# Designed miniproteins, single chains, continued (3), part 70

Each design is a single chain, and the fold is of that chain. pLDDT is the mean over its residues in the fold that is shown.

## One batch from the design tools (miniprotein)

Design m10574
Fold by ESMFold2-Fast:
Structure m10574 (fold): chain A 93 residues (1-93)
Amino acid sequence: SYEALLRQVARLGGLSERELAALRAIEESGGRATVAQLAERLGLSQSTASRTLRRLEEKGLVERDPRTGVYRLTERGRRTLEGLERLAELFAA
């Protein structure tokens, strides 16, 4: 299935299933999310959402505004997600 392939290619690129889900959720919300918004959207605790976002920040896929606490998809994060989705589409065909 497309979803299984997307998770597998993300894993090969060093992204966990939760990190992939977080990137997709942030994209669907217009490229921005707070910890609380991500936790609500993914059904996670705030501590789990915070840890997931920090791992994505360490990878350069999101950046945090220290004044607002809002996380934003970086250009690298957006391109990474687009590339993974395209690979999954090609292999699901």
Scores: mean pLDDT 87

Design m10575
Fold by ESMFold2-Fast:
Structure m10575 (fold): chain A 71 residues (1-71)
Amino acid sequence: SMEEERERLERRLAAGLAAAERSLTTAKVAIHETQEELERARKRGDEEMVELLERALAELQSILARLEAQA
């Protein structure tokens, strides 16, 4: 179901955000993968997934900016 797919994606994104906090390389990889998923969601017109992925991408970019400022 769409609900189960959304919950699975939310859990995966949360784990990715936590991992990204630990390294610049992990954060950059997570951003790239999230951008690819976002493009696929946009192509299929999945507005709910687009919103979720856009929020995750913004959070990952904030993590990256914070880590780069501390480097």
Scores: mean pLDDT 82

Design m10576
Fold by ESMFold2-Fast:
Structure m10576 (fold): chain A 116 residues (1-116)
Amino acid sequence: GPAYITLAVGGGDKASAEKLAEKAVEKIKEAIEEHGEPVILTITAAGRNNIEAARLAAEKVKPLAEEVEVIELEAEHAHEGFALSLEAALQKAEEARANRTDLSKVTVLVTYVPDE
């Protein structure tokens, strides 16, 4: 089946976001090389600063594939956001498998809880 990579964002500073993005890039490359299947990446963030960090990480992964789909999901609570991310990732994995998509294609799911 497709490779799954799940990342959680904490700390909310730019340096943490940059490290998270670098790790996401490395894991996506490893998954494509090792499994030869479409990659589904989920990024979950809670709070305003962590949402911006997650968005930065998503932007950093866009150059890694010819086609990248970014889906942002909003949840009131972090545990709800995790469940929505998992459900969406499973659905996208099934769609990718059914459509026999290119292995270079990546779907990025960002789930966040709004914080003011």
Scores: mean pLDDT 59

Design m10577
Fold by ESMFold2-Fast:
Structure m10577 (fold): chain A 67 residues (1-67)
Amino acid sequence: MMLSAEEAAKAAERAIEAARAAKGPGVDEYIQLAEKALEAAKAGDSEKANELLEQAERMGVRALALG
């Protein structure tokens, strides 16, 4: 699934916020990936933003939900 640059930026911001709320091991790395995705989205590189956002989501989605 590919988000527009605007949607990728919103998703990245939400991912950063969720990671900060959840805390845990690796949260800093997850936030770093989400921040990189936001950076790429703001630069207009939607492809790179989506790739980085998917990496962050895969890395942390279950870990964040589990705690």
Scores: mean pLDDT 72

Design m10578
Fold by ESMFold2-Fast:
Structure m10578 (fold): chain A 75 residues (1-75)
Amino acid sequence: ADAPPGGKFVKYKDETPENKAELERWKAEAEELGVEYEINDDSYPVKAAVLRTLVETARRLGRPVKAKIDMPPPK
């Protein structure tokens, strides 16, 4: 099968209500801080983690942050 059944595995399109709420929260905070971002990942938890990092970085630096996030190819 292309996708494994159940378990503790995190999938890129894991659209749980918690993951969606987390993503929307971080999107709102990023917008309020003037963070500009482009994320080419469909995963809610990955997007939320990236936005959280950008928000925390913007707060730490006291300035807006710009980032373009692409998934790196495996080496």
Scores: mean pLDDT 66

Design m10579
Fold by ESMFold2-Fast:
Structure m10579 (fold): chain A 69 residues (1-69)
Amino acid sequence: MRSTAYAHAIGRAFALGADGKSPEEAAKEAVRYAEEMLGRPLSPQERADLERTAKAAAEMGQLAREIDA
């Protein structure tokens, strides 16, 4: 379930960013989470795409907390 694993990984990255984690740390955790959900390592292309999207999501999470404060 690729789409489901990606959606959950991205959502987790957003939440980590909102909790003050760096976008880099959130992206790494999103990749780990997706790999655990899928039961396999991501391909280099899948990893790069997810890291980019997760980093952006974490940055949005940080911004959301700033706006909400």
Scores: mean pLDDT 79

Design m10580
Fold by ESMFold2-Fast:
Structure m10580 (fold): chain A 60 residues (1-60)
Amino acid sequence: GIEEAQRLAREAGEALRAGDVEEAVRLAKEAGNEFTAAGHPGGGRTVEGMTRREAERLRA
């Protein structure tokens, strides 16, 4: 549900801050799936896209 999606999105942000880029992307995808299941696919796509862009910046 939405609460699970928000929890996963928060954990993705925490993983990014810790430098665990691969875990952050995985958690963001899980958050996106939960947002889609809750009827909010746009929110999920936004979280996943933002996390991927930050991950790419950290890798560069």
Scores: mean pLDDT 73

Design m10581
Fold by ESMFold2-Fast:
Structure m10581 (fold): chain A 74 residues (1-74)
Amino acid sequence: MENEEKIREILDEAVKRGEITPEQAEKIYELALKYGLTPEEVEAILRNVILTGDESLIEPMVKAIVNARASALP
């Protein structure tokens, strides 16, 4: 799956740079797969976690993205 591979690359690079822990990366990855997040949405979540150091932002940001998508017209 194209988005899954790209998300994995983004998270692996962040772990390699020491920006996030492997546990944080796995949490973001699981939520991204569960809610069908795009690589761009994952990068936005990752950027905020890195800047704030606050992993509690992960779930609220995922919920905000999912809710925004639900309001999109076909």
Scores: mean pLDDT 78

Design m10582
Fold by ESMFold2-Fast:
Structure m10582 (fold): chain A 59 residues (1-59)
Amino acid sequence: MMEELKELTKKAAEELLKGNVKKYQELRSKALELGKKLGLSDDEVNDMIEKEIAKLKAE
């Protein structure tokens, strides 16, 4: 479950950087719903996505 959330946030970041905004939005929505099931806030899930975006931009 947590590993699935990390994969969703990573895929969302990758799609955003590819310019696939629609896929990014779909993956972000899935990540937010999974995060709620795991007891994470929307802010925490958004932070995970932002960290993945920053990591991809640096690497």
Scores: mean pLDDT 82

Design m10583
Fold by ESMFold2-Fast:
Structure m10583 (fold): chain A 75 residues (1-75)
Amino acid sequence: NISQLDDETKRIAFRMYDKDGNGYLSEGELQHVISMFDKDGNGYLSEKEIQTVASLLRSLGVNVDEFEKELKAMV
């Protein structure tokens, strides 16, 4: 549930989008997002965490089609 994420996480994701301005996350930005949600430290997110991140970014107007595809490929 996107509403369960704190405002700081939402602001970080929005700032990452604003910084690029292209609606795509760079490799460094993607790694930063993964590290925020990767509790196991293995570089992979659970399917629910992937869905939560994708929903958050979509709500902020970020194009997440490629982002979601890459995250699903990592599990």
Scores: mean pLDDT 56

Design m10584
Fold by ESMFold2-Fast:
Structure m10584 (fold): chain A 58 residues (1-58)
Amino acid sequence: GEALLKVILAEIDRIGPDNVTPEQLAAAERALRADYPDLDLGTTAAELKAVLEKLLAE
């Protein structure tokens, strides 16, 4: 849901996208896949951040 998108986006921003580990990225993707199974989440933390910002923007 929207709360999960906001939490993940806030964590990426707090850590910095360049400092997000592959394990942290995989965990975020797994959580998002439960709510958004058909969503292209990208392959990097920066790409995921862009996708989450787009979903939260109008």
Scores: mean pLDDT 79

Design m10585
Fold by ESMFold2-Fast:
Structure m10585 (fold): chain A 101 residues (1-101)
Amino acid sequence: MLTPEQAAALAELVRRKLEEKGIPVRVEASDGKVTVTLTSETISLSDAEFYKALADVNEAVAEAYREAAQRGLIPKELADRIAEVTRSNAEAFRKLAEELA
């Protein structure tokens, strides 16, 4: 579990990476957790657009964890584990988006 300071720093990095990808999100840090919420006033996405957004979220999380590890905020082993899981998830969601496009 993350410390409150690690969670806050990670939340800021995730928010920045998602903003760079143009994804409307709210990112909050609470009780050692980082919560990402899609904040579109109308979630009127096609199925393809929805899965693409999920892939982009997973990629942004992987990038944020890698950057946090490079800054010494979290252990590299934790960042590597999260990057592996989120990369696998991103690949699966991108495949679904391509099949539905």
Scores: mean pLDDT 73

Design m10586
Fold by ESMFold2-Fast:
Structure m10586 (fold): chain A 88 residues (1-88)
Amino acid sequence: AADKVAQAKTLVQQALDDAKAAANDPGNVRKGLFEGMGKDYQAALDLINANKPKEAAEQLQIIVDKYGKNPYAAVNVEKAQKALDLLK
């Protein structure tokens, strides 16, 4: 449904913005983690914008699997999981 794709896009954009903000914080000792996460979220957002929700869901699953066990990424990855659930 278009409404679920729009909600997923909003969550992915928020997660991307949060990751970029964390990567640009000079006090953040996990800068490299959030830079990598931002790149992976940009790929998911590009797929949503290209009207490829199935491929976007696959990219979000990669983010959840890659970062989900990292305690410093937990809040951000929760947004990825919610977006993934909306695209299924």
Scores: mean pLDDT 82

Design m10587
Fold by ESMFold2-Fast:
Structure m10587 (fold): chain A 58 residues (1-58)
Amino acid sequence: SLAEYVRKKLLEAGASEERAEEIAELVRTEHMDDAFNRATEAIAEASGLSLEEAKAYL
């Protein structure tokens, strides 16, 4: 599922399991803009990427 894909990507980038699950829940509940913004921020913070680079990672 898209939610599981996003969760896996967040964990691979070094985000916490709690944060990854919160963002996956936003995907499951169709809050897609919030999910995308939060996922991008989490990947950038965990991996040291810029927000633009983190967007490309998703």
Scores: mean pLDDT 81

Design m10588
Fold by ESMFold2-Fast:
Structure m10588 (fold): chain A 64 residues (1-64)
Amino acid sequence: LFERIEEALRAGDVESAIRELARLAGELGIPAETARRIATAALNGDVEKALRLTREAIREAEER
């Protein structure tokens, strides 16, 4: 899951990264606002921030 998002972001494929993020958010129940914040970081080219926020969102969803 996370690995596909990381690979897409590092390859500069923001569209694929956002698509995989949307799938992950639906499967793990990540809040829409959180997913949107990650997508915004990715669209701004801030790969490190997008990856950090994605890891945090996954951890929070799993700890519910």
Scores: mean pLDDT 79

Design m10589
Fold by ESMFold2-Fast:
Structure m10589 (fold): chain A 60 residues (1-60)
Amino acid sequence: MSIEEIYEEFKEKLKTLSLEEQRKLAEEVYEYAEKNYSPKEVKELSEKILKELLEIEEKR
């Protein structure tokens, strides 16, 4: 699975999860990416995840 596919799957799952579950999923996705991808790709993914989580919190 590409890093872009991981991010898109994460975004879709966020729509169905509670805030606690969203944060847990973000942590799990970050740990997976850190083990399987370059530091640059992990940084880009973590920035996208953080932005998505902040946008969800602002809408609530």
Scores: mean pLDDT 76

Design m10590
Fold by ESMFold2-Fast:
Structure m10590 (fold): chain A 75 residues (1-75)
Amino acid sequence: MSEETRRRLEVESLIVHGEAYLALGRRKKSVEFLEEAIRLYERAEELAEEAGDEELAKRARELKEEAEREKERLE
């Protein structure tokens, strides 16, 4: 597996985990799960930018903004 492919898979994995935490945060109204989603999406955006994957970086950023809005609604 190339380093580029490995990095892309890592970004995809972070996004999937972030989506799971976002769903749990919404369902349980939990700031802690939303904060975990935000952290995972921040790391995904960072790695996607390093990989030069503009589409994945944009997706991670949009999901982060969604998680941040959900957190604001609970605070």
Scores: mean pLDDT 83

Design m10591
Fold by ESMFold2-Fast:
Structure m10591 (fold): chain A 72 residues (1-72)
Amino acid sequence: DVLAAVEAALAALPERERAALRLWEQDPSVSHAEIARALGVSPATARRAVRRARERYDAVGRALAERHNAEQ
C-alpha cells in the first residue's frame, strides 16, 4: 500500500533528514532557520535536508502512482 511504502521510506531516511522532515510535517509554516536551530545546523544544511527528505518521499509516491497507472 502507498501509505506503508511511504512510512518505510521515511524510516529509511538518514537521521538528520528524518528529523528535518518531522519538524516540517508538524508545522509546514516552519522556516528553514527554525529547523536549523532545532537540529544545530546551518540554514543551508536544514534546507537541503528537508528537500532531500521530501524528494525521497515524493519519489516513492510517484513510483507507486506510475505503477498503478501502468496497470490500468
Scores: mean pLDDT 67

Design m10592
Fold by ESMFold2-Fast:
Parts: sequence; structure tokens; C-alpha cells
Structure m10592 (fold): chain A 80 residues (1-80)
Amino acid sequence: SIEDLEEEINEAMALMMAGVTVLTLRREGRDDLAELLRAVVDKYLKAGDIEGLYKVVKEVSKLVEEGRYEEARKLLEEAV
């Protein structure tokens, strides 16, 4: 259905945002946060929780873009 296709698109978008965020964090020397984000992504994918994955990655991506690394850490630690 169109809804199933939209879920697949949301998964692809979440993974793209996560990938870009991981690369940004590593470029900024924040390998600790990059590994936490990878663990969170893996957890949500294994659970099949695409909506939760999209929401957490979107929020983390925004915090990282704004340089709010401590808030990103807190969100990731609560999500893992």
C-alpha cells in the first residue's frame, strides 16, 4: 500500500539523517556520540520501530546541527 511505501521512505530518510549525523559527529571529534547514535539506530531497527527511529534521529540531528552536544548525549543515552 501507499502507507507501507511511506514507512519504507521514512526508514530510508531516518538512516540517511543518522549517517550524516554520525559523519558530522566524527568530524567534530565526538566518536563517543557517534557510537551511541549507531547503537540507538541498531536498537530501533532490530525492534522494527521505524516511527521511533525517525523521531529520535530527527531530534538528535537537530541538536548536533545546533552544537547542543550535551542534550544530544542525554537523548541518546535515554534511547539506548
Scores: mean pLDDT 87

Design m10593
Fold by ESMFold2-Fast:
Structure m10593 (fold): chain A 96 residues (1-96)
Amino acid sequence: GEAEELLKEAERKLAEARELLAAGDYAAAAEAALEAAKLAYKAILLIPGVTKEELLRAIGLLLAAVGAYLDGDAEGALAAAEELLALAKKVLEKYA
């Protein structure tokens, strides 16, 4: 469904962010990581039965990715995006 397609695109953006980070392109890595976090968050919003606790965790991780991006912290943005994607996958598995 649409949530699964958003998660596939988020995984692709995370892979891109890791490659950019390894190449030393910190600005592009942080941007790709933030895009991955946004896609994973959108996927969570499409899953029926998401709990308040899961949604609040997702919001917190999205804000962490945004904050890291604004601070120029590519590693922090990537870490937040990875946690948000992992959460989205767990939520989808639970309700699929």
Scores: mean pLDDT 89

Design m10594
Fold by ESMFold2-Fast:
Structure m10594 (fold): chain A 79 residues (1-79)
Amino acid sequence: MPSDEEIEEAVATIEAAVALLSMRKYGDYEGAVKLLEKLAERYPDHPVVWETLAEAYEMLGDSEKAEEWRKKAEEVRRR
């Protein structure tokens, strides 16, 4: 059966994907970013959350924040 870690990774991945879809389809940039920031707080050890935050900030045109979140994702992935 899936472990708690596998379930958390799956949930974080799905919720991050939903936030990006909300951004792309509905233009809910503020809501999507807030959701992703909460996910990063709850699942800080899952690189997918930080990678998705970086993508969201790129879509907002905030390249500086996007780079910060990419570096964070790389740091988490190296663990």
Scores: mean pLDDT 75

Design m10595
Fold by ESMFold2-Fast:
Structure m10595 (fold): chain A 92 residues (1-92)
Amino acid sequence: MTPELAEQEKADALRFADQLIEEANNLIEQVKSLPDTPEKQEILERLENIKKRLEDVKARIEAATTPEEVFDANVELTLAAMELAIVKREIK
């Protein structure tokens, strides 16, 4: 087990988290421009929950000191990315 591998995985995970947070912010702004409907409120709640999870996961990656912690955080990051992609498809 090399420390360099854990550092690289952590750096890659942080970069991915930043990209997903930016995408979530962009989608939130797009949805805010839509007419006020129950559908809009549901989508906004889902996006804000995804954004919060992404920010929480990013903080956990930054605090991670073991390869296991980085791996677990990266799994959660991947799941949040999939959920964000589903919501993005529903908007269009």
Scores: mean pLDDT 82

Design m10596
Fold by ESMFold2-Fast:
Structure m10596 (fold): chain A 83 residues (1-83)
Amino acid sequence: MEFTLPADEQEAREVARKAVEYAKKHGEAKIRIPLVSEETARRNARIVVDEAADAGLHFSLERVGDELIVTIKTPEVVEKEKA
């Protein structure tokens, strides 16, 4: 499932937690972080990364045009992709 992260810090934290819980249940989640400003995007990317790391999930970050995409995967999904 793909989530879009709000610019507001509190709402971003809520969506990040929902995406982490979704990834824990389904193996993967993608989060779009709009580049509204470089400062806001960096803060919001950090929120997502910190939530994923605290949950013990794998994460990757990619810039696609005017968006940052964070992909969250369980360790089990990462190992399956290697097989």
Scores: mean pLDDT 80

Design m10597
Fold by ESMFold2-Fast:
Structure m10597 (fold): chain A 64 residues (1-64)
Amino acid sequence: MSPREEILLGVLELVVGSTRTLIEHMRRNASPEARERVEEEIKKMEELIKELEKEIEELKKKAA
């Protein structure tokens, strides 16, 4: 793995972790009236996390 790919891997893992933390905060702070809208946004964020996790796995495969 190149130094650039190692930095990218670290950044992607940090973004995934930060996004998971944001999802938890959104659920905790959701008003009853906004709950459906908040869950819809969370689903979109979870789909983005899945895409980022696929990129992380592809970068790890290139190192093997």
Scores: mean pLDDT 80

Design m10598
Fold by ESMFold2-Fast:
Structure m10598 (fold): chain A 96 residues (1-96)
Amino acid sequence: MKEELVERTLEALERVAELAEERGDEEGKRLAELVKERVEKIKEKASVEDLERLLELAERLAELLEDESTSESEKAAALAALGIEAVAAEVDVKYL
């Protein structure tokens, strides 16, 4: 179960990076790749709850990036939320 959740989270993050690249958002692509690296680093120790939150945020951001009507502010907010959650998950692993 946890291994499948890790794989799905990494796949969702890769999809975000690909969609950001297609839209010319180099900063968004870089942040998605950094979040993916953080998830790979913590995957064995990360909680199921932290991974589920990261997956939900990554899938939500992918949906926003695929929707041509999505505003730049909505995309930026979703990307920031994903970055914050990744840092929170890494902190949890270091102190738990």
Scores: mean pLDDT 78

Design m10599
Fold by ESMFold2-Fast:
Structure m10599 (fold): chain A 90 residues (1-90)
Amino acid sequence: MEKIKELEKKLEDYQKKLTGISAEMRRLDALAKEKGYLEVLKEMGITVDSEEEARKKLREITLNLVADALRTIGDMVDIELEIEKLKKEE
């Protein structure tokens, strides 16, 4: 059934996206621990006046990544449910 294969490929693409978001969150956390918040934001082309503002800004960036991950997980659940429904129609 071609439709199931298309959905499985789409699910795989979303799994790669989710892995990429998780890797980026981990990278940003590791860099902040190694270099400090100001230097991480500076490497991203973002200038702020203090470490506290840099920490706050990086937290906002991380929360946006978390929101992207949650949306991706929601999309993946919808695809998994559609695959299950199609398999039951065999």
Scores: mean pLDDT 81

Design m10600
Fold by ESMFold2-Fast:
Structure m10600 (fold): chain A 60 residues (1-60)
Amino acid sequence: LEAYIAAIDALPLPEELKARVKEALRLLFEGASLSEALRAAGLTFDTLVSVGQQVQQLVK
């Protein structure tokens, strides 16, 4: 989890978007469903996927 959070912080994204993505990832790592994490963080699936692809570029 910490590696993903650090990667998100390294991305040149708006602070609000980073906070939402971190919240969604935290919920997912705590065992929440994808739908629950997206709703709680106020994210769309497309936004989460886009940020996830950028994170994968940083987290090898």
Scores: mean pLDDT 74

Design m10601
Fold by ESMFold2-Fast:
Structure m10601 (fold): chain A 55 residues (1-55)
Amino acid sequence: SLEENLANLQFGLDSVKKKAKEEEEKTGKPPSPLLQKAIDALEAEIKRLKEAMEK
């Protein structure tokens, strides 16, 4: 279902954000561009699904 897809994407986003924070704490540097792209892609997909649910 769309609700299950949203929940799965949200868990993925939360996981990537947690990893980014752990990298920042360990290195003292911002997360890699690859991690930032992953966050952006997940946020875009969540937005797309929410828009598809609106009529």
Scores: mean pLDDT 80

Design m10602
Fold by ESMFold2-Fast:
Structure m10602 (fold): chain A 107 residues (1-107)
Amino acid sequence: MLDEQLEIVRKAIEKVAPEYADEIMKYLRENLDDPDIQSLIASMAFYYELAQQGDKRAEARVYLLVGELLEKIGKDEEARKAYEKALELAEEVGDETTIARAREKLG
């Protein structure tokens, strides 16, 4: 299951930040003992599959989670762009939780 989730997560990262896919995947594999990273992997895999079925709320959450991973590898400018896209998508569907989280990340 973890290997399958990591393959889905790679596809999510390639959609949002393809240039950083290898770097983020390396970070995730090196931090698999972190329960927060395990939760991020599971959530991103879950939301990516829903987004592929046309769920815009799930798509907004994928952008938010990839933004958090970009921050973890020090790509703050790229993370900000991902959060801006997450906010845009979340506002289109009225996902108040994702709107609040994206705004918190943007300052």
Scores: mean pLDDT 88

Design m10603
Fold by ESMFold2-Fast:
Order: structure tokens, then C-alpha cells, then sequence
Structure m10603 (fold): chain A 70 residues (1-70)
């Protein structure tokens, strides 16, 4: 697979994850405003956001490694 194709694929995955994080952050803000006593659900959403942020960081590190080869 070409380096350019790999870079474009990683960028696409990163953008998708950013969109998912945005949607979850909006849901978290709504839940905190409407149901502040739903501590378990709030914690679960915070964990999902953290997991996606970690995945985004991993993909960004892969993109940086490919950039070092240029």
C-alpha cells in the first residue's frame, strides 16, 4: 500500500473519531444538565470519551510515524 493512501486512510479515521467524541460530549453535557444524579451513566459516557481520545491519540501517533518516513 502506498504511503499516501495510508495517510489519507488514517486522516479519515481520525476525523470520524473526532465526530464521535463531539456527539458524546454533547450527550454528556445534556445528561449532566437534565439528570445530574445519573452518576453511573455520566461516568460511563466520560469513560467512552476517554477511550475514543486514547484511540485518536494512537492514530495521530501512527500518522506522525508515517510523516517521519517522508
Amino acid sequence: MSLKEEILRLIGEILRIIGEIFDLERELARLQAEQPDATARIAALQQQIADLEARRQELMEQLNELDKQM
Scores: mean pLDDT 82

Design m10604
Fold by ESMFold2-Fast:
Structure m10604 (fold): chain A 55 residues (1-55)
Amino acid sequence: IEEKIAELSKSLSEETVKRIKGALILKSLGLSQRQIAHLLGISVSTVSRYLKLAE
């Protein structure tokens, strides 16, 4: 996942990369997309997009 995150950081802002990392960490802890969205202050659909970008 680190290689994909490094690749994304070249085309995305640091803020977006941090949110993607946060979503991945929270997902690995077993949190639902709704809980991740609430903690990061973004929509559930945005969380879904971030997780797909890291796949």
Scores: mean pLDDT 74

Design m10605
Fold by ESMFold2-Fast:
Structure m10605 (fold): chain A 68 residues (1-68)
Amino acid sequence: SLEELREEALRLEREAVRAYIEGRYDEAIKLLQEAKKLYEELAKQGDEEARVHAEGLERGIATLEALK
């Protein structure tokens, strides 16, 4: 369901934060990329909040990648 997809995206974001705190930066970036894909799927189904969230994640990922 779309709710299960949203919960999975949120779980991946929380795991990304934990990976970042633990110094696992490559894993954190991969988890954020996975979460972004799920928000993009939600956005295609008409979830406007998910669209905005995916855009935010794209900027965050680009920032982290630029600092490597």
Scores: mean pLDDT 86

Design m10606
Fold by ESMFold2-Fast:
Structure m10606 (fold): chain A 102 residues (1-102)
Amino acid sequence: VTLTPEQAEIYRRFGDAAYNQGKYDEAIKYYELAIKGQESAETYLNLGRAYLKKGDFDKAIEYYEKAIELDPENKEAWINLGLAYRKKGDFEKADEYFKKAE
């Protein structure tokens, strides 16, 4: 059973509300439900941000890479990918990805 795009939009909004309240586990749950209804670069970017806030840098990187696969021109995804690598101590990869945002 696949969720509809209309349900995906509702879940994305619930995820945004949870994220703004600092409820990152709840935000992740809603963003994952949103992706099941409709994949989007924006939802993958938001899911990556929620994982970054939880300190799960590997999951954040995974979802930022998915956002870039859907929208390679999304400068914010490249910046956040660089930030995640910097948090892991990989300064060389961080610099490479920040340059991609230019």
Scores: mean pLDDT 86

Design m10607
Fold by ESMFold2-Fast:
Structure m10607 (fold): chain A 62 residues (1-62)
Amino acid sequence: GDAEAEALERKAIEALEKGDVETATLYGTRVAILGGEGRVSEAAARAALDRVREKAQELGYG
């Protein structure tokens, strides 16, 4: 459900704050897959990925 996207978002942001961009990318990829499979809403997946991207930009990751 949409709560899965929020949980993965939190894990991705924690990974980014630790400098682990590869792990953050894996969590982001899982959000995208769940959205594509209809296991979370497209809106929830997009919102989670947007927040992860915003945090990455704040931390200086490209």
Scores: mean pLDDT 84

Design m10608
Fold by ESMFold2-Fast:
Structure m10608 (fold): chain A 75 residues (1-75)
Amino acid sequence: MRRYLVTARAPDLSDEEVRRLVEEAVARAGGRLLDIRVLGDRVYALVEAEPSQVEALKRALEEAGFTDVRVTELP
């Protein structure tokens, strides 16, 4: 289990829908969402996941309409 900072550009949806999509993507990938911030069209999420789950998380977010998806391992 490692911590990751997930950043992405959100689709043109409400903040509630954006949060829901991130929660669903994290759960689908098998990770745990620790914190989430929605700031305009940008999303910042702190996630605990196994390294093997990171690609699934990125893919789930991209399939949900998020763009510029970056997953950065925290030291």
Scores: mean pLDDT 85

Design m10609
Fold by ESMFold2-Fast:
Structure m10609 (fold): chain A 73 residues (1-73)
Amino acid sequence: SAEARKRIEELRERLLRLLKEDASVEELEELAEELRRFEEENKDADIELRIEAGSLLTMTTMRLWVKKKEEEN
């Protein structure tokens, strides 16, 4: 749907912003939760949209892992 495409674009833009900022663990956790919710709500969506959502979630969780390790030191 047009709404789903707009939402994934907003989530992608947010990820790019957080990657450029010294984003907090909390901000990355919130984005990860929103991406997980998006995937759940769009299980029957086009495969391209689902792949994009999965890729964004992977990138977000990888950055979150790195950020958590930085905060442990």
Scores: mean pLDDT 83

Design m10610
Fold by ESMFold2-Fast:
Structure m10610 (fold): chain A 59 residues (1-59)
Amino acid sequence: SAEIEALLAEIAKRDPAIARGLREALANGDEVVLRAGLAELAKVDPELAAALEAALATE
């Protein structure tokens, strides 16, 4: 979705390693890695983490 892509682009500006891990987790359907990446993102930018979780819930 365009919303998820926009959020991943913003995450990449904060931490490109977290953004890469989240993209790979989403591409592979790896929910364990996705949850771990979201937890790491929440330490860096809790608002971006909440926005990405909301976007993933609604698609």
Scores: mean pLDDT 83

